# Designed miniproteins, single chains, continued (3), part 98

Each design is a single chain, and the fold is of that chain. pLDDT is the mean over its residues in the fold that is shown.

## One batch from the design tools (miniprotein)

Design m11408
Fold by ESMFold2-Fast:
Structure m11408 (fold): chain A 105 residues (1-105)
Amino acid sequence: SSLLEKVRSLIEKVIEELRKLGEAKIAGDEAKVAEYRKQIDDLVSKIYLMVRLTGTEEQVELMEEFIQVLVDAIKRIDAAKTPEEIRKIVEETIRRLKELAERIS
């Protein structure tokens, strides 16, 4: 399999873990929030390493933007007070992450 296909697959896993983190936060399951946050951190570190070793300068910059969008979203989810706010942040973030992923791949 190509490295770009692997990066794309890992990005899809990040998006899925972000959805799970949002639902865990809505449920008040702080242990699962911590678990999904760790999974996102591990996946992002792996993707960043792959892009840095094999990608173009533009792809590295897009991956840095992808990481910043995720970091901001997780902080916003943590600060959110209602299920509606959490779902809105997750949906807006996933849309942005998908747009960035298309440009990276």
Scores: mean pLDDT 87

Design m11409
Fold by ESMFold2-Fast:
Structure m11409 (fold): chain A 63 residues (1-63)
Amino acid sequence: SDVLIKEAEEAYSRGDVAYKKGNYQLAVNSYQAALRLLPEDHPKRPEVEKKLKDAQEQLRAKS
């Protein structure tokens, strides 16, 4: 649905802002929210999944 895709794009944008600020926990949460809202066959999913993985790796590196 158009509403869910728009909400996913907003979550994705929040994730990108959080990542740039070094808030990797918020980035992880935001990218996970975006993936939950995007259809499984949506063309943006691989990009969001890669960003989620990168954010998770940054979060682990700080441990």
Scores: mean pLDDT 85

Design m11410
Fold by ESMFold2-Fast:
Structure m11410 (fold): chain A 57 residues (1-57)
Amino acid sequence: NEELKKLAEESGVSVENLKKVLALRDEVVLRAAAAEISKTSGMSREEALKRLKELSK
């Protein structure tokens, strides 16, 4: 999944760790991951959460 790889590169989070977060299907875990991506990438929490939700479909 190219979108997953792009998010991993932008956030500094590994593809494997992102896959684990997405596999949990947990809203709280997704929001926590979005907050960490926001801190490391500079993107908004809302943008990070949107991208994670698109990848979790």
Scores: mean pLDDT 77

Design m11411
Fold by ESMFold2-Fast:
Structure m11411 (fold): chain A 119 residues (1-119)
Amino acid sequence: SIQVTQSPKEVTVKEGGSATLTAKVSGVDITSYGVEWVFQAPGQPPEVLGGINVATGTTVIDPRYAGRLTLSADPAKQTVTATLSNLQLEDTGTYYFVLVNPATGESFFGEGTKLTVLA
């Protein structure tokens, strides 16, 4: 079976700092799947921050996060890392790793990382 694990489960950082989120995939070859990072602010709909092609390392990042979001992948370890820098109070919310089967559209979500940004 496919499993997705995220770390950390929660993190608290001061405004202007940075947070690093990691996802690990097992049970499938991650290079055959689409991967995205999704953010959900409290009471708001989820939004896609960006994605990475794990085989090539090519990234697509939402322009609102350009220069603040860095995505990287280790195909051998089947891990994907997202680092968000220059944190703002509005970055407070839950961040989800999403694995997407490109053939079927079936999605597998990590458990989420709750980020709290303090003034």
Scores: mean pLDDT 89

Design m11412
Fold by ESMFold2-Fast:
Structure m11412 (fold): chain A 92 residues (1-92)
Amino acid sequence: SVSDEEIAESLANLFKENLGLDEESAEKIKEAVLKFLKGEISGEEFAKIIREILEENNVPISPHLQVVLDNAPKMEKYEFLDRLGTAIATAK
C-alpha cells in the first residue's frame, strides 16, 4: 500500500511539475498534506492553505480545482486527495 509520506510527496511533485510551484511552495504543500492526513488540520483549513500558496505563486485556480477545494470538508480525506491529484494532473 502507498504510505501517507508517499501520497504527500507525489501530490507536492504534481503541484511543482504541473503548476510550476517552486521547491519552497512544494514543501509547504507536502507539510499541509501530512498534517491533513494526521487529522491536525481540517479539510477546510487544508483547502485554505492550498489556495493561499497558489495565490502567492500567481497560479490561477481552474474551475475543476475550485470545485475540489470547495468540497474538501465534505469528502473522506483519501478520496479528496485523489480528486485533488486528478485536478492538478489535468491542469496541464
Scores: mean pLDDT 85

Design m11413
Fold by ESMFold2-Fast:
Structure m11413 (fold): chain A 100 residues (1-100)
Amino acid sequence: APPELVGTARLDVAAGGSGTVTFTVKAEKKGKFRVVVINLGSGTATVEVSVNGKLVGKVTVAPGGEGSVEFEAAPGDTVTVTATADAATTLLFLLYKVPE
């Protein structure tokens, strides 16, 4: 079965700046999730994903590129995505629930 899209966010990051997006896990049971990062802008982005304040993955995404981080989460968990960029860029974040 395809992954289920359960959250989306957009973030505009200034040159040398940072930004944060937060998702709350709205699921019935604990499971595997994936954050997909799509870089629509001109800067290279470094993206860190944390669950309840614990770092679970980090990815660097080139201009026009994509990256992803997979992790385990439970209902009510807070997924924090923090991005920094070397030049002004726009990032799209897609949160998927991965089926077993």
Scores: mean pLDDT 85

Design m11414
Fold by ESMFold2-Fast:
Structure m11414 (fold): chain A 76 residues (1-76)
Amino acid sequence: SPEVAALEAEARALHAELVELMKQLGLDTAPLTAEFDAFLAEVATMDDDTAAAALRQYIALLRAMIEHLKELLKKK
């Protein structure tokens, strides 16, 4: 599905941004990358509607984590 492919691309881009922020903070990125890879493997077994819903939920989580880390990086 073009929709699922676009959502997966968005999730991958957000994960890459999160990993870079975590590296800037000196955090271990390996567990997060392993969880993301496992999530994408699970999504690959889903129908398009379920995959799109799961990806949207995960994208929301990634965005929340990115925002939190940006706040940590910029605060006193």
Scores: mean pLDDT 87

Design m11415
Fold by ESMFold2-Fast:
Structure m11415 (fold): chain A 66 residues (1-66)
Amino acid sequence: SIDDLEQQLKQAQQDLQQVDQQLEQMIQQNADPLDIAKLQMRRMSLQVEIELLKKQIESLKAKKES
């Protein structure tokens, strides 16, 4: 349902915020470049997921216009 997708979107946005905070801390601490790269990849995956969820929600809302 749209409500389920909106909950998934909210969760993905929260996960992205957590990853952004972790990246800031790791960069400030001059952490291992490989660990930073792994979090950057996770960040990109979450951004793609958020974009796909938004498009799915828009598509389902458009189908309710009957």
Scores: mean pLDDT 85

Design m11416
Fold by ESMFold2-Fast:
Structure m11416 (fold): chain A 73 residues (1-73)
Amino acid sequence: TTYSVRVIMGKDSGPGQLTVLGEYTITGPEVSDELIEEAIKKAKERASKVGEANFVLVLLNEDGRLVRQEILE
């Protein structure tokens, strides 16, 4: 079975507010550390390309539950 993780890349716009800059889905045989690290790598690559800093990554599983949240430099 293939699992899907919804990845939301956003910019912090204030307490409880997130400006969504991009959203994509990653798939794999399980939600693993490798899958999450790949998502972080992709987000850092995108951040570098657009010349912005302080991105927030929000990863949600198939049930819409928070799996991980990272603040990117």
Scores: mean pLDDT 65

Design m11417
Fold by ESMFold2-Fast:
Structure m11417 (fold): chain A 127 residues (1-127)
Amino acid sequence: SMEKQKKVVEVLIEFVREVTRALLELLERHPDFARALAAQLGGDPADPLGALRAALEAGEEYTIDSILENPFKSVEEAEKFLQNYYDGFKSIFDSLPEKTEAAEEALEKIKELVEEAIKRIRAIWES
């Protein structure tokens, strides 16, 4: 139904915002990880956290706009989006020259948010 589709869209938008918030908090706590990630993404070396905030906020806006323009029509499509979101961050972090505990903490947090979003989406469709 159109109402269930709207509720799924709301879950996905909140998921994207929660990932951005969690990553920004983690990057602030791990300045070495922030510098490494900003360098990999071509950010300003004088302000690595500011560069990453701008990139994450731009990515969030682009992703939310894409969801609103092309809302998911099935649970399977929504779950695939969530998995691809995790895989995208994993790919970026795996491209770093050194493995960091901060990157592992970030991926575990994103995985938890993906699992929570999947549970919420399934509950909406079963109602």
Scores: mean pLDDT 85

Design m11418
Fold by ESMFold2-Fast:
Structure m11418 (fold): chain A 95 residues (1-95)
Amino acid sequence: SKVKKFEEDAKENVKASAELLGEAEGWSEEEKKEKAEELLKKSLEEAIKEVKELVLKVLKEKELDVKKVSLASAGAINAVGAEFSYLQAKKLKEE
């Protein structure tokens, strides 16, 4: 089913975004996994909102760190991908 594929793609993008942003924040591997699991227990809409908020948090850091900015940018791309897949799944359900 295309709906299930888009919903799964959205979940994978949320997870990838959380892992990249956690790396930028200096989280442990356990903390990154726990955050990804927490997000995946939420609705996709809530999970996408929270990873977008994490992107903004990383970008507000006072020191210019090229690695942190790169990780935040990759996190943002994954957040946008999650939103796109979620909206495609929603559209297909309404047909």
Scores: mean pLDDT 83

Design m11419
Fold by ESMFold2-Fast:
Structure m11419 (fold): chain A 79 residues (1-79)
Amino acid sequence: SALIERLRELRERVREELPLAARVAEAALELAERTDDEAELRELLEEAEEAVRLEEEGRYAETIGILLRLIGRLLDLEL
């Protein structure tokens, strides 16, 4: 999947420099591997890209908010 490949490329790009966005990309990849829904894959990529922007701007609370939402989805929890 091209969208999954883009998520992997994003994770590698931010791995050393943006630890919160890297964790968001990891969670998004795990969710992406569980679905064939292209709309869901696109939303996961958009959330990972937004996490990169937010962390680059020093908006850590908002980046953590994205991470917690994706972790909630992985664990099937309401957050």
Scores: mean pLDDT 85

Design m11420
Fold by ESMFold2-Fast:
Structure m11420 (fold): chain A 74 residues (1-74)
Amino acid sequence: MKPSQEEIDVETEAALVIIHAAVLKNYAERKGDKETVEEAQKLIDEANAASQARDREGIEKVREKVDELAKKLD
């Protein structure tokens, strides 16, 4: 059994989004920004759910939210 290209793409994208959100969460925790910590955790949960559902569009949507959160912290 071998993962399809689509499965590899979805899992890889989800993993990258989750890692990025986790980095932002840790950064916000160090700053004492509780609101951003909660937003980042929600994005981690959403990305994990989309990954479990093999939802490429859902992962892309979460990625956009993570990018916006990163801009807010800059």
Scores: mean pLDDT 79

Design m11421
Fold by ESMFold2-Fast:
Structure m11421 (fold): chain A 84 residues (1-84)
Amino acid sequence: MEEETVEKFLKLATEAERAELAGDLEAAKKYYEEAKPYFEKLQKASEEVKEELRKRLAEAGAKLAREAGDEETAAEAEKALAEL
């Protein structure tokens, strides 16, 4: 159950970040709103699940930033991953 919630949240959060990097703030807002119920469930999850979520979000963010050519955002995501 929790693993499925993590996957759904990651997919929506990744789409939101991609839209934000493209400057599509309306699409980003829509994806963040869709992710909200999954995020609320994950806030009550175990620390192990939260750590895995942070790691996967950092990896996805770094990949998206590199694809978009945004070196600053990629560096920030890589720093976040290293701190996990």
Scores: mean pLDDT 72

Design m11422
Fold by ESMFold2-Fast:
Structure m11422 (fold): chain A 63 residues (1-63)
Amino acid sequence: SDADFEKAGKIAAEGAKKSAIFLTGSSEVEVKVEKSGKNNASATATAGDVVVTMGAHFDAERA
């Protein structure tokens, strides 16, 4: 479901953002979340020249 994607995407986004902040010391981070396959969310965090990508699995087909 969309809710499963949003939850997985948020977890991936928070992980990527924290990693980008840790590596750069900057709080200015741009985060993008995309569906990566049917049951996967991918989050990409960009801070200056640093790009961090994290994925999360979710069960989108079970009610």
Scores: mean pLDDT 74

Design m11423
Fold by ESMFold2-Fast:
Structure m11423 (fold): chain A 107 residues (1-107)
Amino acid sequence: SKEKALKLVEEFRKEADELIKSIPNMTKEEALEKVRELARKAGEMIQELLDSGIITPEQAKKIAELVRKAALEIEEAIRNGDYDRAVQLLKKAVEEIEKIVKEALEK
């Protein structure tokens, strides 16, 4: 349902916002693990949206590739100690994911 899809995206955004707030106070090892956990949760959300027919297989592939690329870039920023860049990349990725899902719900 649209309500279930919106709840999944809202829960994902809340977890992402908490990570964004927490990253500057984390060790590199903690930040890397939390980014990987969030990427796994994004994958679970994509699968549930696909299984429920909310998004198409093409949309699912697009979001999955966005998540994969963003995770790599965020992890690189963290390894380089550039936490400001990591936060900006994470914010951008979350906004792009929300945009794709919301556009899918408008059909």
Scores: mean pLDDT 86

Design m11424
Fold by ESMFold2-Fast:
Structure m11424 (fold): chain A 113 residues (1-113)
Amino acid sequence: SALEEKILKILEEAEKLAKELSSGEMTEEQKEIALKALEILLEVAKKNGLEKLAERIEKWKEDIENNKLSATEVLILTAAVVKIMQLLYEEGKLSEETLQELAKLYLELRDLV
C-alpha cells in the first residue's frame, strides 16, 4: 500500500541515520523502554496487516535483545517509530492514547541518552 511504502522509507532513512550517528552503549533501562515501544508498534502493525513493517520491527527487537545497537541508534529508531505512529493515527489506524504513550516513551528514552 502507499501507506506501507511511506513507512518503509521512514524506516530506511532512520536505519541509515542511526548507523551514521551510532554512539554509546545501551543501558538496560533504555533497552526496556525501546522494546516496549517496538512491541506496541508491532501489535498495531499486525492488527492492520502491515506485514513488512512487522518483519522489520521483529528484526529490530532481536538486534536490541542481542545488544547489537548503540544508545543513539535506539533513540533514532524510536523517533522513527513515533513518526510512523503519527502517520497511522492520521489514517485512523491508531488511537490518540497509544500515540501519546509512544511519544512519552520516546521522551523517556531521549532523556537517558
Scores: mean pLDDT 82

Design m11425
Fold by ESMFold2-Fast:
Structure m11425 (fold): chain A 71 residues (1-71)
Amino acid sequence: SAEEAAAEGERLLREGRYEEAARAFLRALQLDPTFQASEEMGELLREAARRHPDNALLRRALELTVRRRGP
């Protein structure tokens, strides 16, 4: 499920496996296009992206899973 893929992504982020983590979050979106990362997952993704700015997949996962709609 998308939730299981996202949980795997979070685990991989905590282990420092950023490429695999990004792929897991993108897999969550493939399984559920409406998937949104939790606040906790979003913070982990932002921290990882700050530390690894050249990791395009990690940035892509952040951009696609951490979204706000206005207003």
Scores: mean pLDDT 77

Design m11426
Fold by ESMFold2-Fast:
Structure m11426 (fold): chain A 55 residues (1-55)
Amino acid sequence: SKLEEKIAEYQASSNEALRILGEFVREETERTKLSEEQQEKVIEVMDQFEAEVAA
């Protein structure tokens, strides 16, 4: 899924904050089955965080 791909990208990042967020999202998604709409919202939040870290 797009979310799984985004999590893997974050976990492979050289940026520690992105790695931490990626691991947190991975743990939560393994614990809770998210709908497609919820997964899209999580990706949106991750993209916003990545933009903030880059600023």
Scores: mean pLDDT 80

Design m11427
Fold by ESMFold2-Fast:
Structure m11427 (fold): chain A 87 residues (1-87)
Amino acid sequence: MELAIRLLKEALELVKKKDILGLEIQEGLTLIVRGVAKLIGDEEAAKAADLAAEAIREALRVIKEEKDYEKAIEILEEALKKLEELA
């Protein structure tokens, strides 16, 4: 859980900096974390990483297709809130 929360907080900072390449790298890193969690049988960590990866992917889509950085921030903040409520 803590790692997925950290990855989303880092993704939020990347969106605020308009670092799109950094956000794409963050998506990849989050997918690696998900894969490792699944490999070791940590279902809670895997689900948290899945939620984080989906939020980062949707934020990237919104930035690339809609140029809406404010909506991207909302998506990531909502995902972060969900993970923090589960922790």
Scores: mean pLDDT 84

Design m11428
Fold by ESMFold2-Fast:
Structure m11428 (fold): chain A 80 residues (1-80)
Amino acid sequence: EYLTPEQKEKIAEHLEKLKELAKEAAPLIDEAIELAKTDGVKLIDLARKIQEVLDKLAGGTPEQFEQFKKIQAIIQEALK
């Protein structure tokens, strides 16, 4: 199913926080934020884009990974 407006806002907020922590991945994070705000976005497409960001960061720092976990939790809840 589709993300609710509330879930979209939460994902975008965590991605914006991640962008502040991971400037090297800013273009990919901007793409993920844009996708999260898109109407009718498929959860699998958003999850795939977020995985691209994680791969770019080579797993990231503990602080960056904490933001990824929060985003993944929202997506997993939406998939139920």
Scores: mean pLDDT 74

Design m11429
Fold by ESMFold2-Fast:
Structure m11429 (fold): chain A 87 residues (1-87)
Amino acid sequence: MMQQVKDIVKQLKQSFQSGNYQTSQRNVDQIINMYKNSNEEEQEKIMEMMKPPMEEAGFTTDSIHDLVRFQTELAVKELEEAVLAVT
C-alpha cells in the first residue's frame, strides 16, 4: 500500500507541475479512496506524503477534508481548461 501511495504522489507532482489537472484529479481521488480504507497510522502516513504536493498547491494537510478540497479544486481547474479549449 505505502509504495502505491508513493508512486501516486510522484505521478501527482509531475501531472500538477505539467498542468495536467485531469490526471492530478484522478491521482488525488485514488489517494482519498486509499485513505478511507486505511487505519489511523496509515492515514497519518498518507497525509505526511501528501503534504509536499498539497503545500505547493497552497493547501493544508490537517484532515481528509483538505484532500477533498484539493481534489475539488483540481476538478474545477480541469473543467475550466476544458471550457477554454472549446471556446
Scores: mean pLDDT 78

Design m11430
Fold by ESMFold2-Fast:
Structure m11430 (fold): chain A 91 residues (1-91)
Amino acid sequence: SEAAEAARRAGIEGAEALSRAKTVAEQVGGALRAIGAGVEAYLAVRQGRASPEEGARAIRETAEAVKRAKGDKSLVESTAEGLLRMAEATE
């Protein structure tokens, strides 16, 4: 779906911003964008704009992109874990 693909794209951009960040504040900004994309995918599913499978997949792909990001370990791990729980809630 268009909504799931848009959320996936936004989430990956958030993870890339986290990875490119030069300061802790910029890393937090990237993490928040990735989380926001996960929320958009979840809401798209709840509103019938995406299937549960498409939404959960978009969130999991975002979580995997976050795990590959270079940044503060605690922030990366917490963000990825939160996204994985959101994916489970989306199914």
Scores: mean pLDDT 88

Design m11431
Fold by ESMFold2-Fast:
Structure m11431 (fold): chain A 81 residues (1-81)
Amino acid sequence: MSRAELRAELHERLQSRPELAALVEEYERILVRKYLEGEITAEEAEQMSLELQERVLALLRAGDWEGARRLVEEAIARLRE
């Protein structure tokens, strides 16, 4: 799956779950901030973003909304350490 196809499917699936969409957006905001502050490289930020999106999409495809929420919350907590 291309990055564009992955992002399009993730966006469609998140439209029915605004709370989870907000958590994914928060994770992306923290990644951008860390990149701009020089804490991570552009390549690292892109890889972390893609890995989270792939894992969230896999859980959403399986119908595991609670697992997806917990995954993103844990990822955000790790970024804030």
Scores: mean pLDDT 84

Design m11432
Fold by ESMFold2-Fast:
Structure m11432 (fold): chain A 104 residues (1-104)
Amino acid sequence: MKEEIIKGLEELVKKLKEAYDKAKKDPSVSEEDIKKIKAMRDNAEEVLKEFKENPDDPLVLMRAHATAVEIAETARELYEKTGDPLFLQVAKLAEEIAEKIKKL
């Protein structure tokens, strides 16, 4: 379970980095949306680091769950706005991570 959550978070970080790089090169993406994508990436990286260091800490688990839920919601909003399947992939992955953390 914990190893699967780490792998999920690593994939989430990778996809968010891809989304950020793509958004920066797309002139149709607003500066506000670029900042939202950057925040999701930075928050996912922080959570991954904390979870690797202290996977049994209840505060780390709570923060990881909250962050995964927030990323899922923001990514679904961006998917509805843009139609970009990358945001749908991010949302589904974040939802799966949140569900796995809840079962710990």
Scores: mean pLDDT 87

Design m11433
Fold by ESMFold2-Fast:
Structure m11433 (fold): chain A 73 residues (1-73)
Amino acid sequence: SLGEEYLEKQIKEAEENIEKYIETGDEKYLKKAEEIYKKLLELLSRTAPEEEVEALKEKWEKWLKKAEEALAK
């Protein structure tokens, strides 16, 4: 479905930006990932079951924790 394809593409783009943030330490990639996340969160909050909203939030928290652990020295 178009909604699933859109969601998967946006999640992948956010993941790619988190990986670039981990690789470079450049906050611009974190900000781009956060912008994608916020747009998806708003969309899913209006259109999706609560379980899908919570799954996205959990995924975002895991990405942030991964980045924090990778960049902490």
Scores: mean pLDDT 82

Design m11434
Fold by ESMFold2-Fast:
Structure m11434 (fold): chain A 96 residues (1-96)
Amino acid sequence: MAELLGEIMERMALALGLSPEDARRAGEVAKRAAEETLKVSSEEDAIAAAYAAMVGVMLILQGVPPEEAAEVARKLALLTGSEAAAEAARKAVLEA
């Protein structure tokens, strides 16, 4: 599941106009968020975490500080999933 989510988020980032290198980074960060979420929560929460983490990476690439991008990712994951998804997305973006 986590590998598939990383691949999907990389492809979405490419479609949104990111370079192959930036899209790969977004996919890898999304995969990490999904892996952490799946240790303690559902596949639906993993999808929320992966998507939020991809958005966080896009914000970093636009010049948003990592701490602020991580907080946005946390809040996005909370809107669509659990506290577990939120923390996984925050951590993955902060370590991106």
Scores: mean pLDDT 85

Design m11435
Fold by ESMFold2-Fast:
Structure m11435 (fold): chain A 84 residues (1-84)
Amino acid sequence: MSKFTKKMLEEAEELSKDKKELVLNYLAIARYLTQVGGYKDALEVVNKIKELDPDLANQVKEAIENEDAEKIYKLYIKELKKLN
């Protein structure tokens, strides 16, 4: 994992007020990394998501393997809509 990705994850973990916000921040990081071709680092973020939501982590992993950052964005919006 790159130093930059590690710092983004550490900042997400420090600034997220709850597990739901942490999942959203991990999804945003995974989307960004997938969009810029950082697939190896994006898969490391999947391991972090797996600790919170294994089913979501599997869906994000499939999106990364398909190089589909837009699919990760759709998953992000779906999770965001669960926050009422």
Scores: mean pLDDT 86

Design m11436
Fold by ESMFold2-Fast:
Structure m11436 (fold): chain A 85 residues (1-85)
Amino acid sequence: AVMEVRIEAPSKELREEIARTIKQIAETLGVKVETREIGENTLEIRLEGEPEKVRSLALTIESYALSKGATKVEVREVPEKVLPP
């Protein structure tokens, strides 16, 4: 499964801290994480892995980012086409 989390945060340092913490958590869960900055003040996090782990991590990211002072968090599920056998 793939999920995308977009986090709006006022400072680059805050965005970097959030990204670092999330990567550490993802590593313990076996979830692949890619981070990039888009536009002004927005951090995009792409999560890839087992559906339950990805979903749990996305929810954790949302609560964590908001607790750290993020102004907006948006979570989206990316449609994954699994070709039938």
Scores: mean pLDDT 78

Design m11437
Fold by ESMFold2-Fast:
Structure m11437 (fold): chain A 103 residues (1-103)
Amino acid sequence: SDDLLDQLLKLARQVVDLTRQAAQSTDPNQIQQIIQQLEQIRDQVQALRAQSTDPAVAALADLLIQLVDSVISLMKQGKTKQAAILAESGLMMLEAEIERIRK
């Protein structure tokens, strides 16, 4: 479960990095490519969730999926700065939850 938690955290950090890039971009093609990369991250989180026998890992994966879906929705609405803020807040909450679960 610790390895799966580290993989979820890595994916959450990638979501933040991608949304920051989108928030700074004026190129609609770049924003669309970032949305596609976020959709791929969503699929990776679902795959990790399916590998989990730990309900804590499953719950964290479900939270990250919900975060990614919300971020994608905001980006499709042109709300790229709001998406970046949501992603950063979501990462902070996920990091705090993982720290709590580990001890």
Scores: mean pLDDT 89

Design m11438
Fold by ESMFold2-Fast:
Structure m11438 (fold): chain A 83 residues (1-83)
Amino acid sequence: MEVSDEEVAQALKLAEGLFEKIKEHIKSLPPEEVEEEAEKYLKLLTEALEGLKAATSNPEQQAQIEQLKQKIEEELKKIVEEK
């Protein structure tokens, strides 16, 4: 599947905004539900970002996608550890 650089940039902005909302949602949950919900969204977001990375031929955008993926993994792990 081929996407334009503009579509990739828009998808990255949407993914970043969605992730902020997901973090707020997970932080609002009871401690016993945080780990399961975090794992669920980590898998969902990772699969979506891997698909986006595979769809682009732009190495700069591939690096941006990988950076966002790493940020998501690290921040979700931190939330689980704090709950």
Scores: mean pLDDT 81

Design m11439
Fold by ESMFold2-Fast:
Structure m11439 (fold): chain A 66 residues (1-66)
Amino acid sequence: MTPEELRARHERRFLDDYFKAMADILEEAIKNNWSEEDFLKKFYQASNEIAERHRAELEAELARLA
């Protein structure tokens, strides 16, 4: 598997995880009547966690190919 193929696969997984998390957070915000500030705080926190996880996974897999 090439680094380019691995990056493409991780990009797709990242987008899928990201959109799922966004939908879940939006649903929770609506149900609990969150402020815009609370919504944005939770959204950015979740977005950063997902991004960091996928970056770490990609780097680990690329290292295994090297």
Scores: mean pLDDT 79

Design m11440
Fold by ESMFold2-Fast:
Structure m11440 (fold): chain A 70 residues (1-70)
Amino acid sequence: SAAEGLGLALAHEAQRYGREKGWSGEEVLEYARELGERLAAEAPPEQRPLVRKGTELALELLRRIEEARA
């Protein structure tokens, strides 16, 4: 789905940027949340539900990755 594609892209970007910055998993999660909020705010009203759903999926994926590292 479009939301799943957005979620994967958002999670990938957050991990990529976090790696460049040397961030912890918690910092990567916070960045992904903030980026998702910014994208939703900038999106047309009709696309905001899609952006919010994609952000939720990205955060779930990032949490799963962090759990697997433990």
Scores: mean pLDDT 85

Design m11441
Fold by ESMFold2-Fast:
Structure m11441 (fold): chain A 65 residues (1-65)
Amino acid sequence: GLEDIVKAAKGGLEALKAGDVVAALAGARELQELGMTEEANKIIEALRAGDIETAIELAEKLSKL
């Protein structure tokens, strides 16, 4: 549910702030499985482009749901 989405987003945000891109990608895949497919895909695309700032902004938005 919503709590699982927020928890996954917070975990991904912590990983991004720690520079752990592998853990951040795993968190984005968990968000896809929770039904946040569009948002998770945007985070994955940002990470693949090396745009960590955009990935952080997107994860922060989901963490505030």
Scores: mean pLDDT 83

